Designed miniproteins, single chains, continued (4). Designs and how they scored, part 46

Each design is a single chain, and the fold is of that chain. pLDDT is the mean over its residues in the fold that is shown.

## One batch from the design tools (miniprotein)

Design m13581
Fold by ESMFold2-Fast:
Structure m13581 (fold): chain A 102 residues (1-102)
Amino acid sequence: MDKYKEALHTLAETVAKMKEQGATPEQTAEAVRKALEKYGKELAEWGEESVLESGNDMTKAVKLFGDKIAEETGDYRLVASMETGALLRAIGDLIDEELKKK
């Protein structure tokens, strides 16, 4: 389960940063795939698919990726909690980066 929590956070953070840089969904999907490779090939592929289907929307990408994890694990409640945590952490990181720029 910790692997899935870290993968969700990594996906959310990567999508948020790539979107801020004006990256396309295809560029974001490649970045997410590479970032998730350390958690295994299947998670990297699910992350790439989720980004492409979301059109670079961080919330949609996290939800789609979480749905794939929930289907695999059968633990929808735990995955929903991890999705919320990943989104909050990614938003916090974006706010911190913006404050450093200004």
Scores: mean pLDDT 79

Design m13582
Fold by ESMFold2-Fast:
Structure m13582 (fold): chain A 72 residues (1-72)
Amino acid sequence: SEEAWREVDAVARGMKIALEATKEVEAKHPDLSPEERLRVFVEAMGLAIELALTKSDEEVYEEVRKFAEEKA
């Protein structure tokens, strides 16, 4: 179904965007522990997947980057 494909697309795009955004934030915050980095990534991934259902990659990236920086 179209809905199922949109969900699969959102998951794939969201995961990729969250990984890229959090890696950038992690590079700026080398003092974060492995556990803190994992927490930020997991929370960012959830947000990215949700946003990817209705937003462009550029919009998702910016929102997720800002979110990850606030959590770091």
Scores: mean pLDDT 82

Design m13583
Fold by ESMFold2-Fast:
Structure m13583 (fold): chain A 61 residues (1-61)
Amino acid sequence: SPEAALAADHADWRARNRRVVETYAKERGLTPEQTAELLARVDAGVDRIYASDLAELKAAA
């Protein structure tokens, strides 16, 4: 289904962003607390985009 495809894409994007953040944290010498805060911020952004995309998908159906 289109909704299942969107959920899978969202999960992949989240996993990719996690790897990018972990690499950045390592290169910049961030603390575990700073890394966790950055991950939470990025996850919140991805969640907002997912909610918007899901709403558009449902409106188009």
Scores: mean pLDDT 84

Design m13584
Fold by ESMFold2-Fast:
Structure m13584 (fold): chain A 62 residues (1-62)
Amino acid sequence: GTEEYAREGVREAGGDEATSRTAANILKNAGVSGKEAGYRAGQALVDSGGAGTGTNPPAAPP
């Protein structure tokens, strides 16, 4: 469900897979369902500086 759309939203916003997983987990924990809610949450996470912490990204807070 919503997790796939969260990952898509993160990718469209330029986020990494780690950020996509984080967005999906946030939506799952919040009990949110829906396509738009998923992709918007993913994009909002990237926009708020929720960058991925996965594969050796340089630490660059905004």
Scores: mean pLDDT 68

Design m13585
Fold by ESMFold2-Fast:
Structure m13585 (fold): chain A 104 residues (1-104)
Amino acid sequence: MSKVGILSSSAELVVLSGAVSARVSLRQHGEEGAERAGQELRQSARGAGDLITKAGSKEIGEELERDLLELADEATRDPEKMDEYMEEMQKKTREYSKKVINSS
């Protein structure tokens, strides 16, 4: 079913959009930028998990959301490594997208 592929790709785009917003917030707003960036990443984590759940894989969607929220929290605590955590979030989302497609 093509629906799973579309929702999985949408999850990847949501995480990418969150990373872009987080980078903008971090660079423009100083110390408050880290908290704003963390919030952008947490919103993208929930969005991605929701999309994977809608693809018919609630268990995989919940696991992805949990893993991405942990990475977002780590990025908020260590803003100097935020780019590394954002890259990890994108990698995790791609891996979970493949799991959803393969489980269909």
Scores: mean pLDDT 80

Design m13586
Fold by ESMFold2-Fast:
Structure m13586 (fold): chain A 95 residues (1-95)
Amino acid sequence: AEREQEEALRRMLELAEEGLKAAEEIEKKDPELGRRLKSMLQQALGAALHDPRALPLATELAEAVKKAGENVDDKKKMEEEIKKAEEYYRKLAEL
């Protein structure tokens, strides 16, 4: 239903906003990585706005970046979440 699609899009936009804030926190410690994560989030957001198939992948990518930012003081956990974000980004590029 259109309403279900709108709700999914809204959730993705909320997670993308939180993910961008997380990427800014990562950028304070690793400027190159933070800029890369922001670029990936922006590209994923763009894809999700044009292709409903990209919406779940963009949502998971945003969630992974958010979790990476929450673990900015735990290098191992942060790197695990960044690796997940990179895998979702690769899947988005294959669409």
Scores: mean pLDDT 84

Design m13587
Fold by ESMFold2-Fast:
Formats: structure tokens, C-alpha cells, sequence
Structure m13587 (fold): chain A 68 residues (1-68)
């Protein structure tokens, strides 16, 4: 379920050390995908951009492409 994926991604982000930029990028991409699957385009775009900022350009861009 999209909501369970969002909760899981939020919990994963809390477990990731602040200096683990790669791990945060993966968690933000997971949140963006979960919001996209839930139909929340605004939050999906927000987290996709955060994923790109944290170095996960491929997954972040995939989410942005799928929003439209």
C-alpha cells in the first residue's frame, strides 16, 4: 500500500546517519515514488527533487518524468 511505503521510507530516513548522503538520496527517492503511487503529485515532486539534491539523479528524474 502507498501509505505503508511512505511510513517505511520515513523510518529508513530516521535510521540513516546525517552524513550518509547516498542513503538519504535513496530514502527520498522511495518517498517520492510512494507519494506518486498515492496520487500526491506535489509531495512526489518535492521528494524527487530532494533525491536529486542528495545525488540520486536517476531515480529522482524518473519520478519527475512519471508525474507528468
Amino acid sequence: MPEARIISAEESLKEIPEDNKRGKGLAYAAMGRAYLDAGNKEEAIKYAKLAIEYGNTELGQEILDRVN
Scores: mean pLDDT 77

Design m13588
Fold by ESMFold2-Fast:
Structure m13588 (fold): chain A 92 residues (1-92)
Amino acid sequence: MVEEEIEAVRRLLAEEGRTELGELVAEFGRELERLREALENKDWEKVLETAERLVRLLDRLLERSPPEDQATLERMRETAERIAEEAREKLK
């Protein structure tokens, strides 16, 4: 994954923040910044750790989201999983 994917996930999370799930948006914002910093530093261990945290946060959002938002959150979750997988490959 590249910086473009991180920006896409950030945009989608900002859009979801307009819903009733705003309380989780700040936590997502903090984890996205940690992911960005880890990617800039090529700290693949930190990239993996933060991507896995993002997956868990997205699971919590999915439990609380209305059906119309679930497809967007599922795509964000898939992106975070892919970032985690890429970090695992870099650590081999």
Scores: mean pLDDT 71

Design m13589
Fold by ESMFold2-Fast:
Structure m13589 (fold): chain A 70 residues (1-70)
Amino acid sequence: SAKDLLLAILRHELRELGLSEEEIDAILALVRQGRLDEAKALLTRLLREKGHSEATIEGLVRGLEAIVAA
């Protein structure tokens, strides 16, 4: 499905940003459970811990919201 493709792209991007497979799986599990606010909070925390800019974090969070809305 289009959603599965978008989630695969998100996994690739998060891996390039330095998240582990376990961290990525935790975020995607929250998304699949409809726990979007928790997924956004976890994504934000992990990206900040890895030293990413607020602009990068905002972009990824908006991307996650768009995937869930599709």
Scores: mean pLDDT 86

Design m13590
Fold by ESMFold2-Fast:
Structure m13590 (fold): chain A 59 residues (1-59)
Amino acid sequence: SLEEHVARYLAARQAGDTDALRKLEEEIEKNYSDEEKAAFWGRYLDEVRRRAGELAAAA
């Protein structure tokens, strides 16, 4: 699912796993439509902002 791909991308990014990030980006490019890619990046950015806001609220 899109949510699983977002979670995998975030996990790989946090781990600094460049190879995992590249493979996932290739999978997205190959299998996703332009609209699905926009949805993926939008959801990824929303999750990054959510986590940043949650950390700020917890501090």
Scores: mean pLDDT 80

Design m13591
Fold by ESMFold2-Fast:
Structure m13591 (fold): chain A 120 residues (1-120)
Amino acid sequence: NELKELGKKYYEQMKPEEKELAKKLAEKTGMGIESVALALSKLKELGVKVDEETLEFLIRALVQMILMGFKDEEFQKRMVDLLKKLGFSEEEIAEFLKALENEDLKLTVELLLKAYEKKK
């Protein structure tokens, strides 16, 4: 599995404090540490600075996206259901789906953050 090997390389290159965070989030989410490490590294590359609760939410979504793919119909259905429950409008859902079709990780993360803030 190419994604597992990539995630392992990202994990091995992490600072000790980043490895501890990856382990903690993997334990909390039940997701594989390699996938969590890859998702965390992508969020760091995008300059995302959020609290641990928001980070857990983002990791849950991004790991599914990494494992299933941006354009996977089941992944898109799961995300649409989640975003509707968080109070996204049909227009906001359409914007999110367009971000996925364009493989726009930055916009996808920004829209996920917007959705999560509606819950707070």
Scores: mean pLDDT 83

Design m13592
Fold by ESMFold2-Fast:
Structure m13592 (fold): chain A 74 residues (1-74)
Amino acid sequence: SSEEEEFKEILEEIKKNPEPYLENPPVFQAGEKLVEELAKKYKADPELVKLAYGRYLEKEIDEGIELIREAVSK
């Protein structure tokens, strides 16, 4: 699934270089329970999963805003 693929890509990026994300964490964050479930599923540190999901949500929101702009522009 595209959703799972996008999340995995973000998580791998954060695993390789977490410092920028730790210093400037995403404003949007997943709930504690979802973070724990994803950490188990992907066998990753819950703190990194929290950062990855926050970044994933920001990306989805940005894409949604662009789709709305395209729909209302004409």
Scores: mean pLDDT 76

Design m13593
Fold by ESMFold2-Fast:
Parts: sequence; structure tokens; C-alpha cells
Structure m13593 (fold): chain A 78 residues (1-78)
Amino acid sequence: MEEEFKKIDEAASEVGRAKAQAERYRDKNPELAEEVIKLADEAMKAITEAYRDPSKVDEAIKLAKEVREKVEELRAQL
């Protein structure tokens, strides 16, 4: 359980950083930046639920990975 919470904490930090990066790049690629921001918001909801329900941990981690992939795509399009 504690190990699962550590993974969720890392996912939350990663999602937060990705959202901040997308906010900074809104002027360069607004469409993809908005996609990253929306996905980050969904990932944060899943992360919040995972803290209450360990069965949601895998889903939260999957969404956090999708956020990371989208922000990497955004940076590559700059």
C-alpha cells in the first residue's frame, strides 16, 4: 500500500509538471497544449480517487503516462 502511494505521488508530480509546461506553450501550439491540460485534469481526478481506492492505482498511472506522452509530443512540435 505505501509503495502504491509513492507511485501515485510521483504520478501527481509528473502530471503537475506536464500541465505547467503545457500552460507555458499555449502560445506556440494552443490546440495540443489544451489537450495536455485536459488530460492532466482527468489524470489528477484519477490520482485523487486512487488515494481512496487502491484498485484505481493502475488507471491513474496509465493516465499519468498518457499525459507524459502528450507533453513530450507538444515539446517535439515546438
Scores: mean pLDDT 81

Design m13594
Fold by ESMFold2-Fast:
Structure m13594 (fold): chain A 73 residues (1-73)
Amino acid sequence: MEEVIKQVKEDGERILKRAEELNLSPEEIADIQAVLDKALKYAEEGNVSKAASYTTAAHLLLVGYEIERELGE
């Protein structure tokens, strides 16, 4: 349980650091943070599967924002 919470926090820190390096808007960073907050909530509830799913969703959201910038949107 504790290890899952730690992993979600560490993954979240890496995702948010990358978002800052990409100069994402405060709104885009807030969207990623909201998904990571759900991952942490599920980790604290013992729902490892949902915690992993929401952490993955935060990663995909970050990738989506990177792609939008590369496409000039």
Scores: mean pLDDT 82

Design m13595
Fold by ESMFold2-Fast:
Parts: C-alpha cells; structure tokens; sequence
Structure m13595 (fold): chain A 115 residues (1-115)
C-alpha cells in the first residue's frame, strides 16, 4: 500500500488532469469524485483519508483561482462531499471535504472579483 502523502499527491494530480480535460463542469465533478473515492479506499486509516482529501482540496483551491477552471473546481468539491456522505466515510473525512469546499468557493469568488 502506498504512503498517504503519495496517495494524496497522485489523487491531486489526477484531479487536476480531470478538471483540465473535462468538457463540462458536470463531467469534471463526476471524474473527480470517482478519483477521490478510489484513492480513499486504498487508505487504511481516517488520518490517511483526511490527508488525501486535504491534498485534493489544496489543488482544487489553486484551480479555483483560474477563471477557466473555477466553476469545475467548485462543482467537483461539492460532488466530493456528496460522494463521501453517500459512501459512509467518517465525520472527520467528510468535515475535511466540507472545509475544502468552503476554501474552493472563497478562492473562486475572490478570483471573479479580480477579473
């Protein structure tokens, strides 16, 4: 099994690629949710799952600052929260995703004000 740091970095890279390559925000959101669930299932502890979600959230926050990807990043963050709730992940993991969603939305709103 890979180290949580490496899983988080790989998940973040796959998430960025899906955001950049997807033709619609809905397609990006579904791909991102599927990627996050895949990597979280490889993690053995809540702490490792939290670390993966934090890395994905950081990458989505940076993508949200770019007006080309901001809407996709917000919808993807929303779909991650939904997917984690539906899959029955722990409150710590879900709470980390909810915090990431807030940060992604704030970054997107700030980027729109600057444009």
Amino acid sequence: MENAEKLGEKAAEDVEKSIRDAQTPEEAAQRVADIVLKYLKEAKTDSEQVAIVEKVGERLTELAKDPRFGEKAVLAAEKIVEALRQAGFSPAVIGTAELALRRVKEAYEEAKKAA
Scores: mean pLDDT 86

Design m13596
Fold by ESMFold2-Fast:
Structure m13596 (fold): chain A 71 residues (1-71)
Amino acid sequence: SEEEELGKALLEVAQATLDAIKATIAGGSVEEQIKKVQDVTLEKLAKRPELAKAAAEAAAEGIRLAAEEAA
């Protein structure tokens, strides 16, 4: 179903975001990690642009907060 496909896409975006946060804490580039997650989010949620925008913004915020806490 479309709902099942959406659920799987959201899980992939969440996993990519968590990996990016871990990479940022380990000293990776904040800007590069944000770009990677935004690319994945737009690709996986291409059919739902409003949700893709919200998810990408939340991921970027999480990555920036993780960088600030790790500093």
Scores: mean pLDDT 84

Design m13597
Fold by ESMFold2-Fast:
Structure m13597 (fold): chain A 58 residues (1-58)
Amino acid sequence: KSAAEIALEEVVKVMKEEGLDTIFEAMKKLLEKHGIENTEETPSKAMDLVIEYVKSQS
């Protein structure tokens, strides 16, 4: 299972837990919950940060 797949699963989990309607909002919320400053304005850049977070977890 790739880091990108794990990142998407974590984002979807946050989306369901927080009642968010978009994956982009869930990406930003996930990064915020883990203390990662997200200044990115695009979904692709936010997803790159989520993938790096997942990689940092082992």
Scores: mean pLDDT 76

Design m13598
Fold by ESMFold2-Fast:
Structure m13598 (fold): chain A 82 residues (1-82)
Amino acid sequence: MRSENVARAVGYIILGIGYLLDGDYDKAIESFEKAVEIAKENGPEDEATMLDILSKVLKKMGLYKKAEEYKKKSEELRKLAE
């Protein structure tokens, strides 16, 4: 189950990056949100890690506002996991 969830999450990240490269930001965010949902199934620490990774991806692609939103959510979840 855990390895299957990792494969699914990675698949959605790749799909989201594909949408970003195509300029379809709405579909990219939907794909990233699915990856976050899968990580959430493993707990708040994994969800926080996924949001941090996606924040960095979004920042590299020039989506700074959405990247900051994901980073803030990641920081909030890390505090919850304590």
Scores: mean pLDDT 80

Design m13599
Fold by ESMFold2-Fast:
Structure m13599 (fold): chain A 89 residues (1-89)
Amino acid sequence: MKKELIERAIEIQEYIIKLAKKYVEEGIIDAPSLSTDEEVEKALEKLREELEKREFTEEDIKTLEELEKEKKLLEKEGENVEKVEEKVK
C-alpha cells in the first residue's frame, strides 16, 4: 500500500508540474524552478524520499484522491471534448 500511495502522489505531482509549465509558457504564472527538467526530476526524487519516511494518514489518502479527481477534470477540459453533464445536449 505505501509504495502504491507514493507512486500515486508522484504521478499527481508530475502532472501538476507539467500543467504549471504550460501556465508559465502562457505567462500566467512565474515559476523559474520549473524551467529545467533536471530540477523537476530532482524535486520529484526528493518528494519520493520524504514520502518513504512519512506514514500516510487517512487525511493524506483523502487529499490524494481529491487531487486525482482534480487531475481527471483538468485532463477532460484539455481534451476539448463536448461533454455536458450526462449528454452533449
Scores: mean pLDDT 66

Design m13600
Fold by ESMFold2-Fast:
Structure m13600 (fold): chain A 78 residues (1-78)
Amino acid sequence: SDLEAAEYIIEEAEKKEELTEEELGELIRKAAEKYGLSGEAASIISANLLQEMDKAGSKVLTGEQAVEALKKALEELK
């Protein structure tokens, strides 16, 4: 489900000190493969991560920054 996929991405991001755009894309891909992820949910997740990158002025997010963006996406998916 979209919620299970989003929760998986959050759990994996929490384990990381930093995440590049490529590493975040890989986590989204793995979550989609394991739990399924709709195009709508993928768009919501991507939009929130891109917004956080814009605010940070960087395409590399701390695990904490990535988790905050993903939690916002999770709330939008509920």
Scores: mean pLDDT 84

Design m13601
Fold by ESMFold2-Fast:
Structure m13601 (fold): chain A 89 residues (1-89)
Amino acid sequence: DKMERALEVARRAGERAAKEVREQGVEAEVTSVRPGELDGRPVVEVTVRVTGKTTVEVTVLVPADASEEEAYEWVLRALRAAAEGTLLE
């Protein structure tokens, strides 16, 4: 099942990105990974809770055909932006 594989890839990528952010001193936790769609294209919705001075939830839309490395880079970029927001607000 292509979607089952995409969910597993996105989950691993999200967990790796959250770990990287935690190692930089900001709490991050993957709260959900679910199938979705963007403009008729299959995606995986990865939701991560990021806690600095405030807590925010970020949902990253990962294309279902993305590699684990591509998914990791997209999630990490979004989490770093969220982490900066939670520290600077």
Scores: mean pLDDT 82

Design m13602
Fold by ESMFold2-Fast:
Structure m13602 (fold): chain A 87 residues (1-87)
Amino acid sequence: MQMSPQEQTERIVEDLRYLAEKLAETDPELAEELRELAEQIERDGRVSPELLARIVEVLERAIARETDPKLRAALTAFRDMVRHLLA
């Protein structure tokens, strides 16, 4: 699938906001971290390698705590996508 850097940035922001919404009731602190990351990306208009690494760290913590299999699968898929971008 061909994604431009702009489309990739937009997708990362969308996924961060979606996951933050889903986590808001069960882990509000982690949901806030994901929202802050999305806001930073929107302000910068791009995702730095340092920011990608921070996203992976937050997602790994979310996956370890998540008991909902569907949400855990979504978190894992997003982490794997971000890790692929970092490699």
Scores: mean pLDDT 82

Design m13603
Fold by ESMFold2-Fast:
Structure m13603 (fold): chain A 63 residues (1-63)
Amino acid sequence: MALTPEDYALLVAVQGSAEDIRAFLERFPGVTRERILALARAFFEGRISAEEVAAIGRRYRAQ
């Protein structure tokens, strides 16, 4: 696997559907909805770049 659980969490926080968020939370029970919201906030506050999210998304779709 080329992506970490944190990479997946960031993708579903920023670009994921409600179904993707549900599937993620079922697969990674150590991650909460609140953590996903915190990642979304970090992105919108500029602490995580759009370029980083796009790079992870490209790797995900290429597989």
Scores: mean pLDDT 71

Design m13604
Fold by ESMFold2-Fast:
Structure m13604 (fold): chain A 76 residues (1-76)
Amino acid sequence: MSEEEKAQLKKQVEKYARSLEENLKMMGASEEDARAIAEKIKQEALALIEQGASPTEVMQAMSDKALAAIQEVLKK
């Protein structure tokens, strides 16, 4: 993956994490919990990029982790 592709993927990851944080807040998560969850998923995605994961693998991992986090916020 080129440096340009990596930079673009990192921007997509950051945008996704920001959207996730806002969605979690709208669903009733505290600001601290929403930020912590979004930051954790973002950091894990950035680590995958550094390890050479494809854009598809990175975005799939983020999606899976986001869905799990949403389910945890919604159910007790």
Scores: mean pLDDT 82

Design m13605
Fold by ESMFold2-Fast:
Structure m13605 (fold): chain A 88 residues (1-88)
Amino acid sequence: SSDDEYFRRLIERLRETIERLRELKKKHKDDSVFVKEVENTIRLLEEDIEELERAIKEKASPRERSILLARTLASLSAAYFLEERLKK
């Protein structure tokens, strides 16, 4: 279904975001506050991946998918602003 295709693409974007965050963590290893923020963000993104995969497998309802999408977009937004802070 189109919803499953969208969720699969979203999972790929989440995995790519996690890899970028891991590289940023490695580059900024001496900034303990940033490292903790990155680790917390990675954990949330990994949890979102598991929930998206579960929603596909179990054919989650439109309402459940909508809630999960909103939560995932919030996590991606947090990751985006975390990445942007390092362009300074």
Scores: mean pLDDT 86

Design m13606
Fold by ESMFold2-Fast:
Formats: structure tokens, sequence, C-alpha cells
Structure m13606 (fold): chain A 94 residues (1-94)
């Protein structure tokens, strides 16, 4: 189904961008690990598992966010929230 694939790919793209930013910060190690697991799950077609990992990543990102520069915090959280919405849409269409 092409619509599910579009949302899945958009989530992968947003998570890869967020991962690259998160890897610059030791405070986001658990966030980065969760991004990697979410990307792997999406590539395997396991949208339910991906949803679990993006939810975990958001919790870790919020815990680490106060230690980051404001602009970087905003950028990472925005990319993550966009990825979460795409994963939710893919899951709803499944």
Amino acid sequence: MEEIEKHKQAAIDDLNRALKLAEEYPELKETADSFKKAIDALNEGNIEEAHKYVSKARGYALAGAPKLPEEKRKEILTLLDNAIEHVKKALELS
C-alpha cells in the first residue's frame, strides 16, 4: 500500500536527521539508541515496534533536552514529533 510506504519513509527520513543531531550529544545516548531501533523496525516493516521505540525516544529526549542548546533541542524534538505522527499514520492505515 503506497500511502503506508510514504508515511514509513517520511518517518525514516525524519528519524535519520534526528539521529545525526542526537549523536552529537552524550546526554542523548539513549535517545539515539531508540532512534536506531525505530529505524531498524521501520525497515523491517514492524510499524508497531517502531511506534514503541519512537515513544521511548521522546521520553529520553525530553529528559536530555534541558542540557542542550535551545535551537538544537527544538530541532531534534520537532523532527521526532514529525516522525511520531508519520509512524502513527502508517499504523492507523495498517
Scores: mean pLDDT 84

Design m13607
Fold by ESMFold2-Fast:
Order: structure tokens, then sequence, then C-alpha cells
Structure m13607 (fold): chain A 85 residues (1-85)
């Protein structure tokens, strides 16, 4: 079903992004740079959602992508706060 396919995609994207965030230092990438890129992607998705020509299915996919990004941004904020200690 479409709901199961969407949930599987969401979980895969979240897992990949979590791995990137947790291993950012090993890759020589700053958490600030990842945050900036995710904020830029979030703005792109918000603008895409304003397109009235999108199907309900496409809108749901964009909303799920926003949720994944919002969770990742929250994780980055927490990690940045912990690094200040």
Amino acid sequence: SEAKELEELKEKQKKALDYLIENAEKAGISLEDIKKKLEEERKELEEALKDESLSEEEKELLKEALEVIDEALAKIEKMMEEKKK
C-alpha cells in the first residue's frame, strides 16, 4: 500500500540522515553546515507545498519529508548544545 511505501521511505531517509549527523565529525563536516543545508531544504519543501497543482499523494510525500528534516534539525540542535559543554 502507498502508506506502507511512504513509511518505509521515511524510515530509510531518517536512518541515513541520522547516520550522517552522528558521523559528521568523522567526515570533517560541521554540524552548523549540515544545519544550514537542512534549513535550505526545508524552505524548498515549504515552497513546493504551495504548488496547488500537486496531487494529494505528492503533498503527503513533501509533508513526510518536512517531518524527517524537522526531526534531524532537532537532533542537530541537541548535539550542538551538548558540544558547548
Scores: mean pLDDT 77

Design m13608
Fold by ESMFold2-Fast:
Structure m13608 (fold): chain A 100 residues (1-100)
Amino acid sequence: MPTIEEIIKGVESLLAYLEGLAAETGEPALVEMAALVRQTLEKLKKAKTVEEALEIMEEMVRGLRAVLDRHAAELSPETLAALTTLIDLLEREIKEMREM
C-alpha cells in the first residue's frame, strides 16, 4: 500500500506535467485540469488515511473526465485521445493501489 506522502508526490508530478503542457499549448482544458489537480492536492494534504486519499483521487478522476467532456469539441483528436488515455491510466493506478 502506498503512503499518503507517496500519493501526494505522485499528484504533485501530475500537476507539474499538466501546468507545463498548459503553458506550452494554451489549451483551456489543460488549464482547468491543472486547477482541479491543484485543488485535489490541497485536499490530500488534509487526508488522515490512505483510504481517504484514494477517495479524493477517485473524485479527481471524475472531475478530470467532466472537464475533458466539456472541452471535447474544442480539442484536436490527438489531444483528446492523449488526455483520455492519461485519465484512464490514473483510474487504473488508483484501482491497483486500492487492491494492494
Scores: mean pLDDT 84

Design m13609
Fold by ESMFold2-Fast:
Parts: structure tokens; sequence; C-alpha cells
Structure m13609 (fold): chain A 64 residues (1-64)
């Protein structure tokens, strides 16, 4: 359902942001999108690509 999709994306975003907060090197951002559907992965890839540019991140690595 749409509600289940939103919950899945929220949990994934929380995992990504927690991993970011625990990482000492803030200039490199590793975003794992594994376990998401292709459409869900595309949505979060777009979100984090934009966020990385806004934060001045020099290295963004997206893992699908």
Amino acid sequence: SAEDTILTLQKKMEEIEKKRDETDNKEEFVVSLSGLSPSQAETLQRVYTRKAKELGITTLKIVR
C-alpha cells in the first residue's frame, strides 16, 4: 500500500541519516538503497543527490 511504501522509505532514510551522523568523514556520503524497489531507489537517489549538492559533499556514492 502507499502507507507501507512511505513507512519503508522513512525507515530507509532514518538508516541513511543515522549512518551519516555516525561517520567522521562528512565530505564522503555513502547512501545504501539496497532492498528498495527500482522506483523507490530512484526517488531516494534523487533526494540524496540534491541534498549532497546543498551540503557541499564532495563524494557521493550511491549503492543500489
Scores: mean pLDDT 77

Design m13610
Fold by ESMFold2-Fast:
Structure m13610 (fold): chain A 95 residues (1-95)
Amino acid sequence: SLEEAEKKVKEAVEKLINTLMNPKASEEEKKKAIQEVKDLFTKLLKELGEKAVFIFTKELQEAVKKNLSKLSEEALQKLDELYKELAEIAKELLA
């Protein structure tokens, strides 16, 4: 359902942002958090279509905006690449 999807997205996004903000997090931990977000996005796209894109993009952008001053340039670069990858996944699966 949309409500369940929204809760899962918020949790995954919060976990990702917290991992990227943690200076002690390993590169492997950061990659895993990013991959979990991509996997969730792909699953929700198949279940909910375009509605998943809307919810996920909104939640991710709001979380980044809220934590912008605490995110390193490297973290912001990883998030920019994630946005681009999510957009391409959506284009391929929703076309």
Scores: mean pLDDT 85

Design m13611
Fold by ESMFold2-Fast:
Structure m13611 (fold): chain A 69 residues (1-69)
Amino acid sequence: SHHEADRYLAGGATYAQEGRGDAAVAYLRRAAEHWGTPEAAALAERAAQYAKQGRSDEANALLGEAGRA
């Protein structure tokens, strides 16, 4: 559901800001599973890639966009 996706999205964003890339990726993948739309899932996966690279600002920008998709 979108509500569950939003919870995982928020958790992923928090872990990305803390530099915990593996935890951020895990949460963002769970968000993608719950959205059920290809667009939101693609944005979550892109944000996960930025989080793995330590690019938390870019990850958070995409997470905000995913929440609006």
Scores: mean pLDDT 69

Design m13612
Fold by ESMFold2-Fast:
Structure m13612 (fold): chain A 89 residues (1-89)
Amino acid sequence: LSKKQQEDIINSMVRISTSVSNLMIENAKRKGDSKLVEAGKLFRTSMTYRGLSQLYEMQGDTARAAALQAQADAARQKAQELLQQHQAE
């Protein structure tokens, strides 16, 4: 695949994942579920940063890619912790 085709695929995956997260956030808001809203926002952040990390990796900026991947992983971990707490309640 060309670099442009790879970038287009990454952008499409981020867009689809973001749309799904936004629907989850809206549904949680309608139910008054603040923990699900926060978890949804963190998942959205994680997916965005992961996508950016992949784009920087393709450009050879491994340091920037690694930093963004770490931020994506941290956001995902916090989201999972919130979901576990939500299920325990």
Scores: mean pLDDT 82

Design m13613
Fold by ESMFold2-Fast:
Structure m13613 (fold): chain A 97 residues (1-97)
Amino acid sequence: GTLENLIKKIEETSKAVVEAFKAKAPVDEIRRLAQKLFSLILGAYLLTEDPEKQKKIREEIEKAEVHLRNLLRTGSEEDLKAFEEEVKKIIEILKSL
């Protein structure tokens, strides 16, 4: 279905963001991949009808955006790991719908 296809694209795009950081890709390419990732997450979020799950997704998005901003500035492995875990939490919430 639509949600299952969005989750798959979120997983694939999240992996692409992480691999781009590891490969030290240009910042503009990483920003493009991250923008695509958040757009896909927003699409899946709009299919969520449970207010508690919507709240959890929003909280993890906010955390992921903070760590992505720090990561783009510093290249920190700690921020990369935090970003990856936050996106993973979003995916797990979406899979529980």
Scores: mean pLDDT 84

Design m13614
Fold by ESMFold2-Fast:
Structure m13614 (fold): chain A 93 residues (1-93)
Amino acid sequence: SMMEELRERARKILELEEKMKEEAEKMLEEKKPLKEFEELMEEFYRKVAEIIGIEPELFLEMVRNPDTELSEEVQELLEKMEKALLEVLEEKA
């Protein structure tokens, strides 16, 4: 089902988030410049967009600018993805 596919994508996103957090913690301990954190976050968002199935540049624009106009299809996909993420988090708890 579509929801099962979204839940699998949600698990992949959560795995990426965990790896990103681990890398960010190391960068903080090493006192890396803000630019390296920005690059880490950009790479993370690009990969998240690919997993969700939306254009990475559109996703990055959305993160940078809350006023970014999203198509109804993209908005519905993001809402379904958010629901799938919450369901996966509940199962892991």
Scores: mean pLDDT 83

Design m13615
Fold by ESMFold2-Fast:
Structure m13615 (fold): chain A 72 residues (1-72)
Amino acid sequence: SMREEIERLFENIRRAWERMKENPGGLTPEQAREVMEALVYMALSIVENDPEATEEDLEFAREKAEEFLEEL
């Protein structure tokens, strides 16, 4: 389902954050957060441009994005 695809997308973002914390590749904490913020907004853009995404799916994706951004 679209909800499951959105959940997987944000789970992949969480894994990327975990990897970045373990191996930041020379990024400062501020730079790492900026990269993660950009990744979240890219993910939202993907969902917003999916023709199968309903208004409720978009609201769900935005909620997931907000929750993750608050943890940064």
Scores: mean pLDDT 85

